# Designed miniproteins, single chains, continued (4): the designs that were tried, part 18

Each design is a single chain, and the fold is of that chain. pLDDT is the mean over its residues in the fold that is shown.

## One batch from the design tools (miniprotein)

Design m12593
Fold by ESMFold2-Fast:
Parts: structure tokens; C-alpha cells; sequence
Structure m12593 (fold): chain A 93 residues (1-93)
């Protein structure tokens, strides 16, 4: 279970990195900032880099699903988060 969770999270970070054009390590650093201070950390990241902020928020949300949800819910959550991020990218123009 632990190894499978790490693999799911790693695959998702790779997908986010490719989709957003942001390095995986920067997404992980952003996720740490959001976990330490969810409201202010997300706001600060968004002001600095909107793509990084959205990727980091998506990462944190997916991580929570992987830790707390059933396997079927994990795949659906991944698809939902990716879809929401793609819609956000269309708005950045």
C-alpha cells in the first residue's frame, strides 16, 4: 500500500509538471508551503506564479485523496483535478 501510494503521487507530479510547464521539485516545494499555511501560502504562490500555485494545490488535493480514499476514488480524483487544471490553463490566455 505505501509503495503504491508513492508511485501514484510520483506519476501525478510528473503529469502536473508536463501539463503546467513547472519543475516537479518546485511543485513539491509549493505543496510544502501550502501544507504549512494553506490560505496564505497558496495566495503568496499564486501572486508569484499562477501555474505553480495551481499545480501545488492540485498536488496537495491529490495527496489527501491518496492517503484517505479508496483506490477507485483516487483515479476519479486524478481525472477531476487534471480536468480542472486544464480549464484553468484555457483562462490564462
Amino acid sequence: MEKKKKELIEEFVEELSKLMGVEKEKIREGAKKIRENPGEGARELYAEDKRLAVAAVGYVNFEKVVENAKEEEVEKAKERIIKEIKEFLKQLE
Scores: mean pLDDT 79

Design m12594
Fold by ESMFold2-Fast:
Structure m12594 (fold): chain A 98 residues (1-98)
Amino acid sequence: HMEVKYVGAILVRAKDADGAEELRKRLHEIAEETGAKVTHEGERSILLSITAETKEDVRKKIEAIIEEMLKDPRVESIRVLFASRDAGVVEEEREIHV
């Protein structure tokens, strides 16, 4: 039995290592508020993942996080991946430079 599952991933890249430290703190707070999970932390990168039953719910949470990150001058870029499982695997990807 195949169930529909939707996943969004956001990779936030900081301009430098010092900016990344402050962004990690902020992203952990946003993750707790939105139900996202911090799945990886690099020197200048933080990866968040979100899983939901609907693509719309994943998109809504992703867009909220993007809006918050675009307000932070320490963000260099945001990479977003949407994946869904239905009749097959469907993927959407975009990259935003600040």
Scores: mean pLDDT 72

Design m12595
Fold by ESMFold2-Fast:
Structure m12595 (fold): chain A 98 residues (1-98)
Amino acid sequence: ERTLTTELFIEHARYLLNRGKKAFEEGNYEEAIDLYKKAADVAESTQTAEGYRIAAEAYRNLAEVYEKMGKTDEAKKYRDIAERLEQKADELEAQGVD
């Protein structure tokens, strides 16, 4: 049950991340921001290394959107969050836990 739920959340997070990328490419920055935040939330909720890596990608993409909008402080904030999440993923993988 837990494994199946985690897989479903990972798939949903990837789906939201891909929708966010499409919205960003189309210039829909507000939709991209919403989708990336949702992708990060879903991915982080799994508390797995894979989830933290997907969340980190979502926050990096979110930072890119804010930077393109000229919101440099917000972009830096989300890049810092992404780096921290990647460190968490690395630590979980190094410990053999997920």
Scores: mean pLDDT 86

Design m12596
Fold by ESMFold2-Fast:
Parts: structure tokens; sequence; C-alpha cells
Structure m12596 (fold): chain A 70 residues (1-70)
């Protein structure tokens, strides 16, 4: 399972969607990585135009969380 690829996809989805989100909003997406692994991401806007939290949950029940600045 390529966790780095899943996080990259999650960050790209977040960047494309944050302009249409308000502070405190959450969006959930399900996607597949290049190796066919299913992952679900939850994106939360912590501070509009500055900080976003993403959580990626994999089919095996493992999850990773990352906070990044825009």
Amino acid sequence: MNMEEALEIAREIAKKNVENMKEGDELTFTFKTSDGTEATITIKVLEKGKRVRIEVTFADGKSVEEEFEL
C-alpha cells in the first residue's frame, strides 16, 4: 500500500476543494491509489486560507492524519 501516494492525492483534493469550503467544513472522498488500494479521506478546514487537516483511512482499518498550511 502506497501511503505517500494516498496522502499526495488527498492534499491535491484538499487544495482543489478548499476554495469552496468554509472554516469548520468537512468533506469525505473515497479513491483508489495506483496499486488498487481503496482509501477514504476526510478534509477539514481549520482556518480559511491557512490550515487544513486531512485524515486518510485505508481498507485495512489503518489511518493517518496530516495538518498542512495552504
Scores: mean pLDDT 75

Design m12597
Fold by ESMFold2-Fast:
Structure m12597 (fold): chain A 89 residues (1-89)
Amino acid sequence: SSAKEFYEKLAAAFKEGKAASASGSSSQGLSVEVSISAERVFTYVKVTAKVNGKEITLGEATNLKTDEEMEKFVAEGKKKNDELLEELK
């Protein structure tokens, strides 16, 4: 649930050309880390989950420069997060 808000903030920062960093976690061990430059470049983005002692990478990207690349990353990250939440029993 928090992952959707996180990706939306990321999209907004990218469009505005703002430098931003964000991190968050959940009770399921989901961790999100992002860094973006003021030049509208995602210098580093990584979404990981720790489930039953296993670390799973949900999404990882560097140097995203275009709205299309960012939109694709957000869509893929959201899909992987939704799949992980369905897999958690």
Scores: mean pLDDT 57

Design m12598
Fold by ESMFold2-Fast:
Formats: C-alpha cells, sequence, structure tokens
Structure m12598 (fold): chain A 80 residues (1-80)
C-alpha cells in the first residue's frame, strides 16, 4: 500500500542528489537564494521520479502538478 521507488529509481534519485551537491561545490559564487532554488528544483524532481515519472516530460508534468497542489494549499490557507 506504500509504493517504494524501485532500485533503479532510487539509484537515479541518488545520482541527481550527488550531481546537485557536486554542482554546488563547483559553484561557490552562487547566492544563498540561487542555492535554495536549485535545491527546491531538485526536491521536486526527486518527488516526480518517486511518483513513477520515467521521462523528462513526465517529470515536468509531475512538477507542475506538485506546484499546483502547493498553490491550492496556499490559496486555501489565505481564503476565509
Amino acid sequence: ERRLPSEEERAKIAELHQEVQEWLKKNPNLSEEERLELIEEHNLRMEAIARGAKTEEEIEEAIERLEKEREELLKKAAER
């Protein structure tokens, strides 16, 4: 009933995480805001893969869906 990512999906997530860490290490001139944006984008991408996104297009669709869910929650919290 809990879907765990496959071994391949987990390996891909680990590779993306490693890539972001290496990129941040190679780019020390990034502002704190730029670093946070990159980390947030990476987190959304990992979530998309964990939900079963296989292609770049599926990842983009999943990210858009996650962003819409987040916007809806923010609107619901702001509306009386």
Scores: mean pLDDT 71

Design m12599
Fold by ESMFold2-Fast:
Structure m12599 (fold): chain A 98 residues (1-98)
Amino acid sequence: SEARRRAELAERNGRRGGEAAAKGKTAEEQVGGALLAVGGGVEAGLVARHVDREEGLRGGEGAAEGAREGAEKSKDPEGRRLGLLAARGALENARAGA
């Protein structure tokens, strides 16, 4: 289904974004990662609102969990903090958009 495909993309973007925010070697990479994870949450919220509420909300939770897992792989405390903020942003934006 289209909803499932978009939710899976949101989950992947959340995971990649959180890891990039946590492990990025430049400020631009870290900010880009955070925006990618938040964007995954926004997309999941749009899926929940307009296509399939349950699949969209699941995608938003997946984006947040993926970002958190990526953040936890970083040994840099500031990078971990940024990745965790991205995870929270993904979840909050998914729920607000739903």
Scores: mean pLDDT 81

Design m12600
Fold by ESMFold2-Fast:
Structure m12600 (fold): chain A 58 residues (1-58)
Amino acid sequence: MTLEQLIAAIRARAEQLIALIRQRFAGSTPEQQAQADELIARLRAEMARTIEALRAAA
């Protein structure tokens, strides 16, 4: 598996998880939706840092 294939797989899995989180909180209160948005933002930030670390290690 190449580094780019690994990064693509990580992004695909993260987007699947984000979609599930959004579906789970669809129709929830605005407060719960705001919490879900914050969790998604943190997940995206962690994914970006993981990708940067992988590129730096390669």
Scores: mean pLDDT 83

Design m12601
Fold by ESMFold2-Fast:
Structure m12601 (fold): chain A 98 residues (1-98)
Amino acid sequence: MSIEELVREIGDKLGLSEEAINKLLEIVTDSSKLPKLFRDIQEGKLDHEVLLGLLALGIVTKSQFLIDTLLPIAKERGMLSEEDIEKLKKIARENGVE
């Protein structure tokens, strides 16, 4: 599965908007977007759906760096509901990741 196909599948499972899916695709295909992403996270300007999609990608790809970086920030800022966490767990199980 290509990274683009994985982003679309995750977006569908999480019920993300087309705008959020497109932003995720830009981030995963263009590394020049990463510095802006980290700045937006630090400033509390990151879109909730984009953060949720990135966490799902980190879980599915077993990117411990993404999980360790984004999950504490999301929890500290209250950006993830209990329902969001359950959706992430479901995606992890469906992709053979725990």
Scores: mean pLDDT 72

Design m12602
Fold by ESMFold2-Fast:
Structure m12602 (fold): chain A 69 residues (1-69)
Amino acid sequence: MTWQDLIDRAEKLKDKYKEEAKQMTLEQMSAMLQRAIENKDEEGIVRALAIIMAKFDKRVPVPEPPAAA
C-alpha cells in the first residue's frame, strides 16, 4: 500500500480516535508512529495517523472573506 492509502484509511478512522487523541501528547503519537513504521505494522501506522489527524483536525485555515461590493 502507498502512504496515500494509509492516510485515507486513517481519515475514516479519525472520528473513532478523537477521544484517544485528546489524551495523547505529540511525543506519544510520534513514538507510536515510529514504532509502527519500524515494525512494518500497517494497522499501527493507520491507527497512529488517525490519532494524529484527529488531534490536528482543528487546525483548518479560515476561508477568505468575501470582497466588498
Scores: mean pLDDT 71

Design m12603
Fold by ESMFold2-Fast:
Structure m12603 (fold): chain A 71 residues (1-71)
Amino acid sequence: VFEVTEETVERMVELLREEYPELPEEKLRPVALELLEAVEAFTKANPDVTSKEVQELALKTLEEILKKLGI
């Protein structure tokens, strides 16, 4: 089961900073938290999901978050 921890949040913030340099620093942590919480909720509801399905959900969720931010 995927779990949201400070380490996973910090790692996601680092990845977002590298992939989306246009995203303001103050938005990195909130975006990372929203994305990781969505993944955690999905994996808790669907414990037998594949890594591919988790990746697809993560990408879709990230796209929705970025669209709301106007990016």
Scores: mean pLDDT 78

Design m12604
Fold by ESMFold2-Fast:
Structure m12604 (fold): chain A 85 residues (1-85)
Amino acid sequence: MFKNVEAADKAFLLLQELEEAIRAGDLARALALLDEFEAQLPEWVLPEDQPEIRALLAEIKAAIRAGDLARALELLERLKELLSK
């Protein structure tokens, strides 16, 4: 999945900050963190895994924009599970 250990560490740190932002209802910060994760995706993740991760990021972003924080957290958990394989 990840290209190296540093990429994995940075990705999971961003996902932790994203979860905290969603739980706090800071939607502006959550969207900014998602945009940062998406921008770093080509540097952090193997090309073959990027489409699936990008699709999940888009769904999380849509849930946040809709104010469906429960859905956003569910999708974030799926993303963490995918990245841990």
Scores: mean pLDDT 83

Design m12605
Fold by ESMFold2-Fast:
Structure m12605 (fold): chain A 79 residues (1-79)
Amino acid sequence: SEMENAREGLEALREDLEGLERLYEENPTEEVRKEILEGLERGLGMLEQMEKAFPELSEEIEELRERIEELRRKILESQ
């Protein structure tokens, strides 16, 4: 179903975020920070589109958005 595919997409975005979180902890260089920030921006755009298409997922999307914003804040504070 389209909803099942959307949930799988959210799980993939969550796994991508976990990868970016780990990448930042292991390699906190300026170049890596820039790549992560670009990845987070793409993730936020995808979440916005998913929320519009699947408002039933709003709670799960909001939780993931908050995690993205937290990582973004952590990176920006490290500059």
Scores: mean pLDDT 84

Design m12606
Fold by ESMFold2-Fast:
Parts: sequence; C-alpha cells; structure tokens
Structure m12606 (fold): chain A 63 residues (1-63)
Amino acid sequence: MLKDKILEILRTNGPQTAKELSEKLGVSQATVDFVLRKMEEQGEVVQLPNGKYALPHDPSLRE
C-alpha cells in the first residue's frame, strides 16, 4: 500500500525526495527511505543525481 501511494505521487507530482514523500504520506522519512530503496532494487523507481526519486521512464530524466 505505501509503495502504491509513492508510485502515484511520483506519477502525479514528478520526482520527489524521501522527505517530501514522508510529509505527503504522513509517515517517517526513515520508513519512506527504506521502501524507496526496496523499490529501486526492484526497478520500480530510480534515484536521480540530485537525490530525488522518479519513475524509471519519467520524461523529466531527459535533458
């Protein structure tokens, strides 16, 4: 469930930090960071050089 909410926020709002996601979801940043790491391992999200997480096929990753 938390994973599905993260995916929806990223799809709707674009790349987000773990802090931004924790604030939007009302959960601890540590919990969001843990879930994001697992999602990245599964190829469901990617971490950008600026520390934000995005969907793997997000057009904002280009240029």
Scores: mean pLDDT 77

Design m12607
Fold by ESMFold2-Fast:
Structure m12607 (fold): chain A 56 residues (1-56)
Amino acid sequence: VDLDWVEALTDRAIRGYEEAQTEAERERYRSLLQTVADTHPDTPAGRRARAFLERH
């Protein structure tokens, strides 16, 4: 399913952000989450990415 990779990417990005040791790593994951939120806004993954970004 096309959405499986988006959900996997979103999950990986959220975990990566939370586990990041540097600002550069956090910025990279934040950019990935922003891309998911912008390109897939009406999917569960996109909504989860948007909600996460609103908290950070």
Scores: mean pLDDT 80

Design m12608
Fold by ESMFold2-Fast:
Structure m12608 (fold): chain A 120 residues (1-120)
Amino acid sequence: SEVEKALEIAHEILKIIQEIFGIIVDEAEAKNTPEGEELIKEVKKAWDEIVEIYEEALLKVREEKDPEKQLEILKKMAEEIKKILDETLEKVYPYLSEENKKKVEELYEKFEKLLEELKK
């Protein structure tokens, strides 16, 4: 069903964000600076908020019987997650190495393609 495909895409979105945040945390930990410690806290807070939004959306989808409304819940979830990701990346991006900036940009492009597929 379209809902089952949308749920799979939503899970793939979460996985990509986890990979993006992992790159950021790994670099910040390797640098071992006070600025890096603050970045790790910010990223972990953003991840916790994203997971909560995702889990709440899954519960709402399970309670909803209308497929069109289930898709709308997942689209709204994805928009809320994108906002948190974008705000977090704006804060952390200037502190990343050029190599990790490129890796994050490549993962972000995959994230945007998944969002576009979810909007269909």
Scores: mean pLDDT 89

Design m12609
Fold by ESMFold2-Fast:
Structure m12609 (fold): chain A 82 residues (1-82)
Amino acid sequence: SEENIKKAIEYLEEAIKAAEKGDILSALKYLGEAAEAAIQAGKKVYDAVKEYLAAANEALQKGDIESAIEYLKKAIEALKEV
């Protein structure tokens, strides 16, 4: 659904803001909420972003903020093209 795609994008934007501040816990929380919204948007939407969401999660857990932000941005771009 378009509503769930918009929610996923909003959560990813909040995840980027949290990551830029070094707030890894909030970034991970928003990433999880974005993943749930993408799942609710449907299989095609989730399939388009799942690799970027997984890569962002791994980068955040490693404290690699630069890579995490890059993957979060790629997830937003993929969501805009679905």
Scores: mean pLDDT 89

Design m12610
Fold by ESMFold2-Fast:
Structure m12610 (fold): chain A 89 residues (1-89)
Amino acid sequence: MLSDAQLQRMIDIADSQISRDPNNWYAYSIRGSALYRLGNYDQSIQDYRKSIQLDPNNWRSYYILGDVYRQMGDYDRSNYYYDQSRRLQ
């Protein structure tokens, strides 16, 4: 399992990458993933939305966004993002 310290390290690295290139969709995806694992759902959603805005064909970002909304109990948005992810595969 990734420790909280390892997840924070991933966030720090992603912050550096985003600072260097604010159009780096992959860095937003990595930061969003670490935030999701830390239980910071609101910030995770913001990062995955930005990742999708920069790369709308990335089905994995839609899938994870669906999982985040499911953990929040928002099943309508969860199902929407899972369906979008499936359509892009």
Scores: mean pLDDT 86

Design m12611
Fold by ESMFold2-Fast:
Structure m12611 (fold): chain A 107 residues (1-107)
Amino acid sequence: AKITVALAVPDGRAEPGKTNTVHVIVTNTGDEDVEVLLRVKVYIDGKLAKEFEARLTVKAGETASVDVDVFVPEGKTVRVIAEAYVDGKLVAKAELEILPDGTVRRL
């Protein structure tokens, strides 16, 4: 795949009861610069809580990142889904789950 997406939380752990930063990391392994539409959805206990969109130009062979603020309520599970679109087509997807104790899992 020419575009890949990854999700990361600083130090691999979230803080329950606080706003946490989630890094959306987009890598272009192709030979041409591409414009990527990122769509990020945040679910709290399975309910959509936040949607975020960003447009980025990712240069050939380079990585770009976008930070998304995600509130992690105490005692709740948070799921973050990032989708990358190029020319209106879904080309990459990444998901992570934050458990009530702040444990981060890549899905």
Scores: mean pLDDT 86

Design m12612
Fold by ESMFold2-Fast:
Formats: structure tokens, sequence, C-alpha cells
Structure m12612 (fold): chain A 83 residues (1-83)
């Protein structure tokens, strides 16, 4: 959809290639959940999330997003924490 294309274009302009690849996996999710993912990735990149915020978002993701997207989000968060 046009809304998904606009969100992807926004991600490609403002996020890292790894974050964009992660977001591409979420393109089949509802647009509202895609927005939540972009907001989370932006806050994580800016260092504006605590470990508790991350765990709360991952719990939310496990209930609302497909398993493939959840796995990609968990892997991304683990790589960011290790760096």
Amino acid sequence: SEAKEKLLAYAEKHFTPEQVELFRKALDEPVELQGDILEFLSALELGRVTDEDVERFLAYAREHLSPDVVEALQAFVERKRAA
C-alpha cells in the first residue's frame, strides 16, 4: 500500500541499513504496528530507552507481531546491546 511505501521510504532516509532490513520484514503488519516499530527503533538509536522499555516493547511485539519480525527485533536489540 502507499502508506507502507511512505513508511519504508522514511525508514530508508532516517535509519541504518540494518534497521531498514528489519522494518522490511514488518511490511505485512498493520500500519499502526509498523509506526510503533519505527518509533521504537528511533528511540533505541537515540539512546532514549531503558532496558525495561525494551523488554516491555518486546513483550508487546510477541503478542501483536509475526514470529519472524519478533525474532529480527530481538536479534537487533541484542546486537545493539553488545556493541
Scores: mean pLDDT 74

Design m12613
Fold by ESMFold2-Fast:
Structure m12613 (fold): chain A 74 residues (1-74)
Amino acid sequence: MDELFARLSAIAARYLSPEAAAAFAEALRAELAGRAEEVPEEVKETVLAGLRSLSPEQRAALRAEMAAAYAAVS
């Protein structure tokens, strides 16, 4: 799932701060490896804080782009 990781990480980097985008990439890499439960709580909190800082329009656009990327990969 390297293609899905690359696409989702690139999308996140356009919307989130560098810190939140890095945390998202770490969490996503662990999830795709089947190790989501091993992600530190601080990383998860950083991702959530980044998402909460987005406007409703930015969150809708982010969700739409991620859904499209996921569908395009399979």
Scores: mean pLDDT 80

Design m12614
Fold by ESMFold2-Fast:
Structure m12614 (fold): chain A 53 residues (1-53)
Amino acid sequence: MKKISKETGLSISTIKEIVRRGRRLGFSDRTINDIILGKLPRSLLDEFAEQRL
């Protein structure tokens, strides 16, 4: 995580939060990794969480 944090500019806490939320929502490890790398928007995590409200 520290190495990925340095490469992406995201904090370790942010990366852990993305992984935790993505796995809870049933996202694949590939999808979670794409969100961390900025290939997919973090708003996907919020959109899927809001559909349950």
Scores: mean pLDDT 70

Design m12615
Fold by ESMFold2-Fast:
Structure m12615 (fold): chain A 80 residues (1-80)
Amino acid sequence: SPLDALRERVRERARDLVEQILKESKEKGLSPAETQRRLADAVLRLVMEEAKEQGIDLSFTELVRLAGEVLAEILRELEK
C-alpha cells in the first residue's frame, strides 16, 4: 500500500538521524525528556516531508501516529 511504502522510506531515512540524535544527546548529557522531544520532532518532520513528496494526504493526527510508530520501531532495533 502507499502507506506501507511511506513507512519504509521514512524508516530508512530516520535510522541514521535517530542514531545521530541519541549520540549527541548522550554526549551533551540531555535528559530523557529532551532526548525524546528532539527525536519526536525530527521524525515527524521527515514523515511530513516524505508524505508531501509522495502526494499522500494524511491528517496531522495520522502523521503524528506514523512518526511515533516509526521512532518506536527504530529504537527497538537499536536495542539489539
Scores: mean pLDDT 85

Design m12616
Fold by ESMFold2-Fast:
Structure m12616 (fold): chain A 71 residues (1-71)
Amino acid sequence: KVDELIEEFLKLLEEGKNVPVLGEEEISREEYVEILKRTHTKVIDDILENSPLTPEEREDIERMRAELEKA
């Protein structure tokens, strides 16, 4: 679920980066994708390779990853 993806992302950021404050509110899948667009492609790659994602979620994140790499 999206909440798990956010936790995984934040866990990776704790390794050496400042983490954003998301509060306890549930965020949408679109909000999560937007957060990933503002981070490094490496973090996204790690999530794609190691996180249990649905096919649709994986495809969306992969498209965003490619978009960030191109930019």
Scores: mean pLDDT 56

Design m12617
Fold by ESMFold2-Fast:
Structure m12617 (fold): chain A 72 residues (1-72)
Amino acid sequence: SAAERAETFALFERSWARFLEEAQKEDEEFRKKNPNSPIKFKPLLSPEEIREQARRMAALAVAAREALAAAR
């Protein structure tokens, strides 16, 4: 149902946002410990950018899940 899809989307959005926040925190800690590292990191995302990216990823995940369910 549309309600179940909305709940699944919200779950994926929250999970992806958490993942991005944790990954960014780890990148920040690595940068602090290794200021002269040759590793080029992606720019740090703002909270709004994390939300937007999480929404895009959640939409893709929901679409993929629906396609997989239809194929079974």
Scores: mean pLDDT 79

Design m12618
Fold by ESMFold2-Fast:
Structure m12618 (fold): chain A 114 residues (1-114)
Amino acid sequence: MDELYEALKKGDLEKVRELIAAGADPTAPVNKYGWTLLHLAAYEGDLKAVRTILELAKEDPALRPVIVATDKAGYTPLEVAVFFGHTEIVLEIDRFLEENPDVLAEVKKKFFTV
């Protein structure tokens, strides 16, 4: 696991901010499936890493698209959490969307305005 993901797993917001300032991108694909770090955290069931990414997205609106980013199969991190039964992660992402209606509008636009 890379240094950025280890900092996310620890909930070390200061270290994560330092790594991003040094060029780390939490929205970049981490594997051949097009997963972001949020997809990976949702798959692993890593609630602390998910919470840390959501706090970053609250601080920087430019990072909010990561919440609704799709992998190469069209799955969001929320859907990955649902598929693997990580209920607490589903609830955390759902709460974030309710508290950040601009991100929720992007989700609705993607899935419901076709």
Scores: mean pLDDT 74

Design m12619
Fold by ESMFold2-Fast:
Structure m12619 (fold): chain A 61 residues (1-61)
Amino acid sequence: MKATPEEREEVIRFGKELYAQRPDTSEGRFAVYREVVDYLLSKGLSDEEIAEILDEFNAEL
């Protein structure tokens, strides 16, 4: 990824906002989880980076 640290933080912040809005249903949680993963992948983040970011979201939210 050739994004600046600031661009990366902005992408992560948006992903966190999206993740925070997930419903309490299993279907809704999975749908939002997949949407966040697809969003982060579209911004050039690796599967490994995305896993770490999602672990942080789950710890904070």
Scores: mean pLDDT 74

Design m12620
Fold by ESMFold2-Fast:
Structure m12620 (fold): chain A 73 residues (1-73)
Amino acid sequence: GSDLFRMTQLTNDAWKWATDAIRRGRARGREELLRVADELERQGEEYDKSILLRPSGEVLRGLSREARDEARR
């Protein structure tokens, strides 16, 4: 349905935005990468408030965890 298509587009957009943010954070160093990870987690929690944005929120939280793990290595 229309909602599934919209969810897919929003999720794809969130993933692209988040991966670009992580790439920029990574280039600036560990402390900035950790700040990006924190921002992605915060945005993911906000997205969880909307059924349409929930899949996007899950993607952001997953990427946040990966960025934190990378920063701690």
Scores: mean pLDDT 86

Design m12621
Fold by ESMFold2-Fast:
Order: C-alpha cells, then sequence, then structure tokens
Structure m12621 (fold): chain A 60 residues (1-60)
C-alpha cells in the first residue's frame, strides 16, 4: 500500500539522517512535510512515523 511505501521511505531517510547528523534537521523537516501531505495525521502509520522522528531527535 502507499502507507507501507511511505513508511519504508521514512525508515531509509531516518537511517540516512543518523549517518549525516549535520543535515538531520533538514531531513526531519522533509519527512514531516511528506507525512502532512500524504497521510491522515490520525492514522497509525502517521503516529508511528512521528514517534520515529521524536526518537531520532533525541539521538542528535
Amino acid sequence: SLDEEILKNVEEEIEWALKNPEKAKERIEHIRDIVERHLDPNSDVAKKIMKMIEELEKKL
């Protein structure tokens, strides 16, 4: 499904951000933009992605 494709893309973007912490903030903003444009904010997938972003921000 589209939701699964977006989730996979976000997982890859988070992996990249962990390897490139100097650009992580810009990448996080890009991920937030994708979620806001393509997903219902009340969906389980959107909530999962937002938690993944929160955990990433704690590691930076």
Scores: mean pLDDT 80

Design m12622
Fold by ESMFold2-Fast:
Structure m12622 (fold): chain A 94 residues (1-94)
Amino acid sequence: HMEEMKKLGEEAIKKLEEELKKILDEYKKSVDDESVKKQFESIYKKVVDSFRKTVEKLIEEGKLTEEKLEELRRSFVEAFRQSLDSVVEDEKKK
């Protein structure tokens, strides 16, 4: 059911965008440096774009399931947090 997979994918993308935006806002509040905040925003856009492309590919291949979406969501949220933490640690080492 291609239409059901498209709906499932769009709902998952929206939920991920909202979840990552909350994480982004928390990290932006934790730093004063505008260049670091811009790096966080850049990472957010890249992670969201990558998730969307992955979901769209799975829909085209007829492989999108709720289980795969949950696995992807967990992986992308973890990768996002790790990427933001890496930027913070690099700034502390300078």
Scores: mean pLDDT 83

Design m12623
Fold by ESMFold2-Fast:
Structure m12623 (fold): chain A 57 residues (1-57)
Amino acid sequence: SLEEKKQELLENGIFSKEEIDAMTPEEILLKYAEFKTNDPELLERLRQAIAEARAQQ
């Protein structure tokens, strides 16, 4: 879940709680994937998904 991913990012000191609260769910997924995996193709796909979500907002 998103809450578990937020907690992991906080526990590992990757981001402050204020920064995480300002992120969209898509941004959290991207940062979590970057932290857990080093697959550049997956990161590219997530970046595109975030850009599309922001275009809708």
Scores: mean pLDDT 73

Design m12624
Fold by ESMFold2-Fast:
Structure m12624 (fold): chain A 82 residues (1-82)
Amino acid sequence: GLLEAVKAALKIKRIIDANPKETLTREEVLSIIDKVLEEMDLSPEAKAFLERVKERLEQYETLTKEQVKQIISDEIKEAMKK
């Protein structure tokens, strides 16, 4: 459900904030998302949420930490609106 999606989003944001780099490659961000998908027992809705985040990342080769967190925040806000 939505709670699992929010927990996954917060975990991803914490991992990103802990990274010493200011900028991450798309591959590094996708790896973080995939790790969270593997480690958390997520609902189908939460998995679909993370797949949408991954799809949005396809247009970038590199992202700042702020850009990654913004994409995640935007997707979680859309999920909460429904």
Scores: mean pLDDT 80

Design m12625
Fold by ESMFold2-Fast:
Structure m12625 (fold): chain A 86 residues (1-86)
Amino acid sequence: FMDEFTDKLNELATNKDYEGIRELVKEMIEHLGADPETKERIEKLTEEIIELLKKLDENGSLSEEEVEKLHKALAELIDLINKLLA
């Protein structure tokens, strides 16, 4: 599941399909049955990741702080998904 999710997420990010990323995350939340607070947190992390990916595309690079923010957001998203799978 996680390998398929990350694979699809990477494909959508490479294609700059940000709506596809939103739909992928929404389907995952619906499938795993997240509580409202967890759902809201995952949605916020997803938007943060999309914003940083757009900035990377526009500028060709991210600042050190933005790279750290992206890695932190991705790590937190993966952690929340893993908790839902448990």
Scores: mean pLDDT 79

Design m12626
Fold by ESMFold2-Fast:
Order: C-alpha cells, then structure tokens, then sequence
Structure m12626 (fold): chain A 72 residues (1-72)
C-alpha cells in the first residue's frame, strides 16, 4: 500500500496515491507494528518518495481524514 502510494505520487497520479495511502492507514489500524516496520524501511530507502506522497495528500487531506474518522 505505502509503496504503491509513493509510486503513484511520483508518476503524478495524485488520486491513486491518496487512495493507496488510505489503504495504508486502514492497514495500520489493523496491524500497526507490521505496517510501521514497512514504512520505516521505505523511508530509509526512499525519503524523497515520502515527500512526493505528502504533497499529493495535501490536496486530499480533508477527504482522507474524514474517511479514516468515519471508519474508526
């Protein structure tokens, strides 16, 4: 999920990046330790990718947060 989100962001596919990031957040809610470990490994290997993902999410921040809150 997180890796796919970063790849989509780098390709300029902002909506796909946001959708994959939402799935990442859902997975983190179900298994936070495993998801956190994968996220840390990705950050170590590709910190610039995470920045690109962050910029993509800025445009969909409110939608992403609302969906997460409604499901939790």
Amino acid sequence: HLREAIEAARAGRIEEAARHYLEYLRAAQRDPEAVQAEAEALLAADPEGLRALEEALERNRELSLRILQEEL
Scores: mean pLDDT 70

Design m12627
Fold by ESMFold2-Fast:
Structure m12627 (fold): chain A 70 residues (1-70)
Amino acid sequence: SSSEWSPEELAERLFQLFKLFEPRSEEEVDALLAQIEATLLKDLPEERRRAVLERLRRLGLEHLAQRAAE
């Protein structure tokens, strides 16, 4: 169950899925985060959902920055 994981652990797990979609821009990152919220995180409490999305967005933007530097 997603509720058994900390927001950090859940964000790390979802980040592996996120990388498979290979977002190429901040707009694509935000679109993918919206889809994850609507599908995989919809049943989580608001505070927990926000914490997961905040961490996942940070990981996604760091991934984009790393790709831009390569």
Scores: mean pLDDT 79

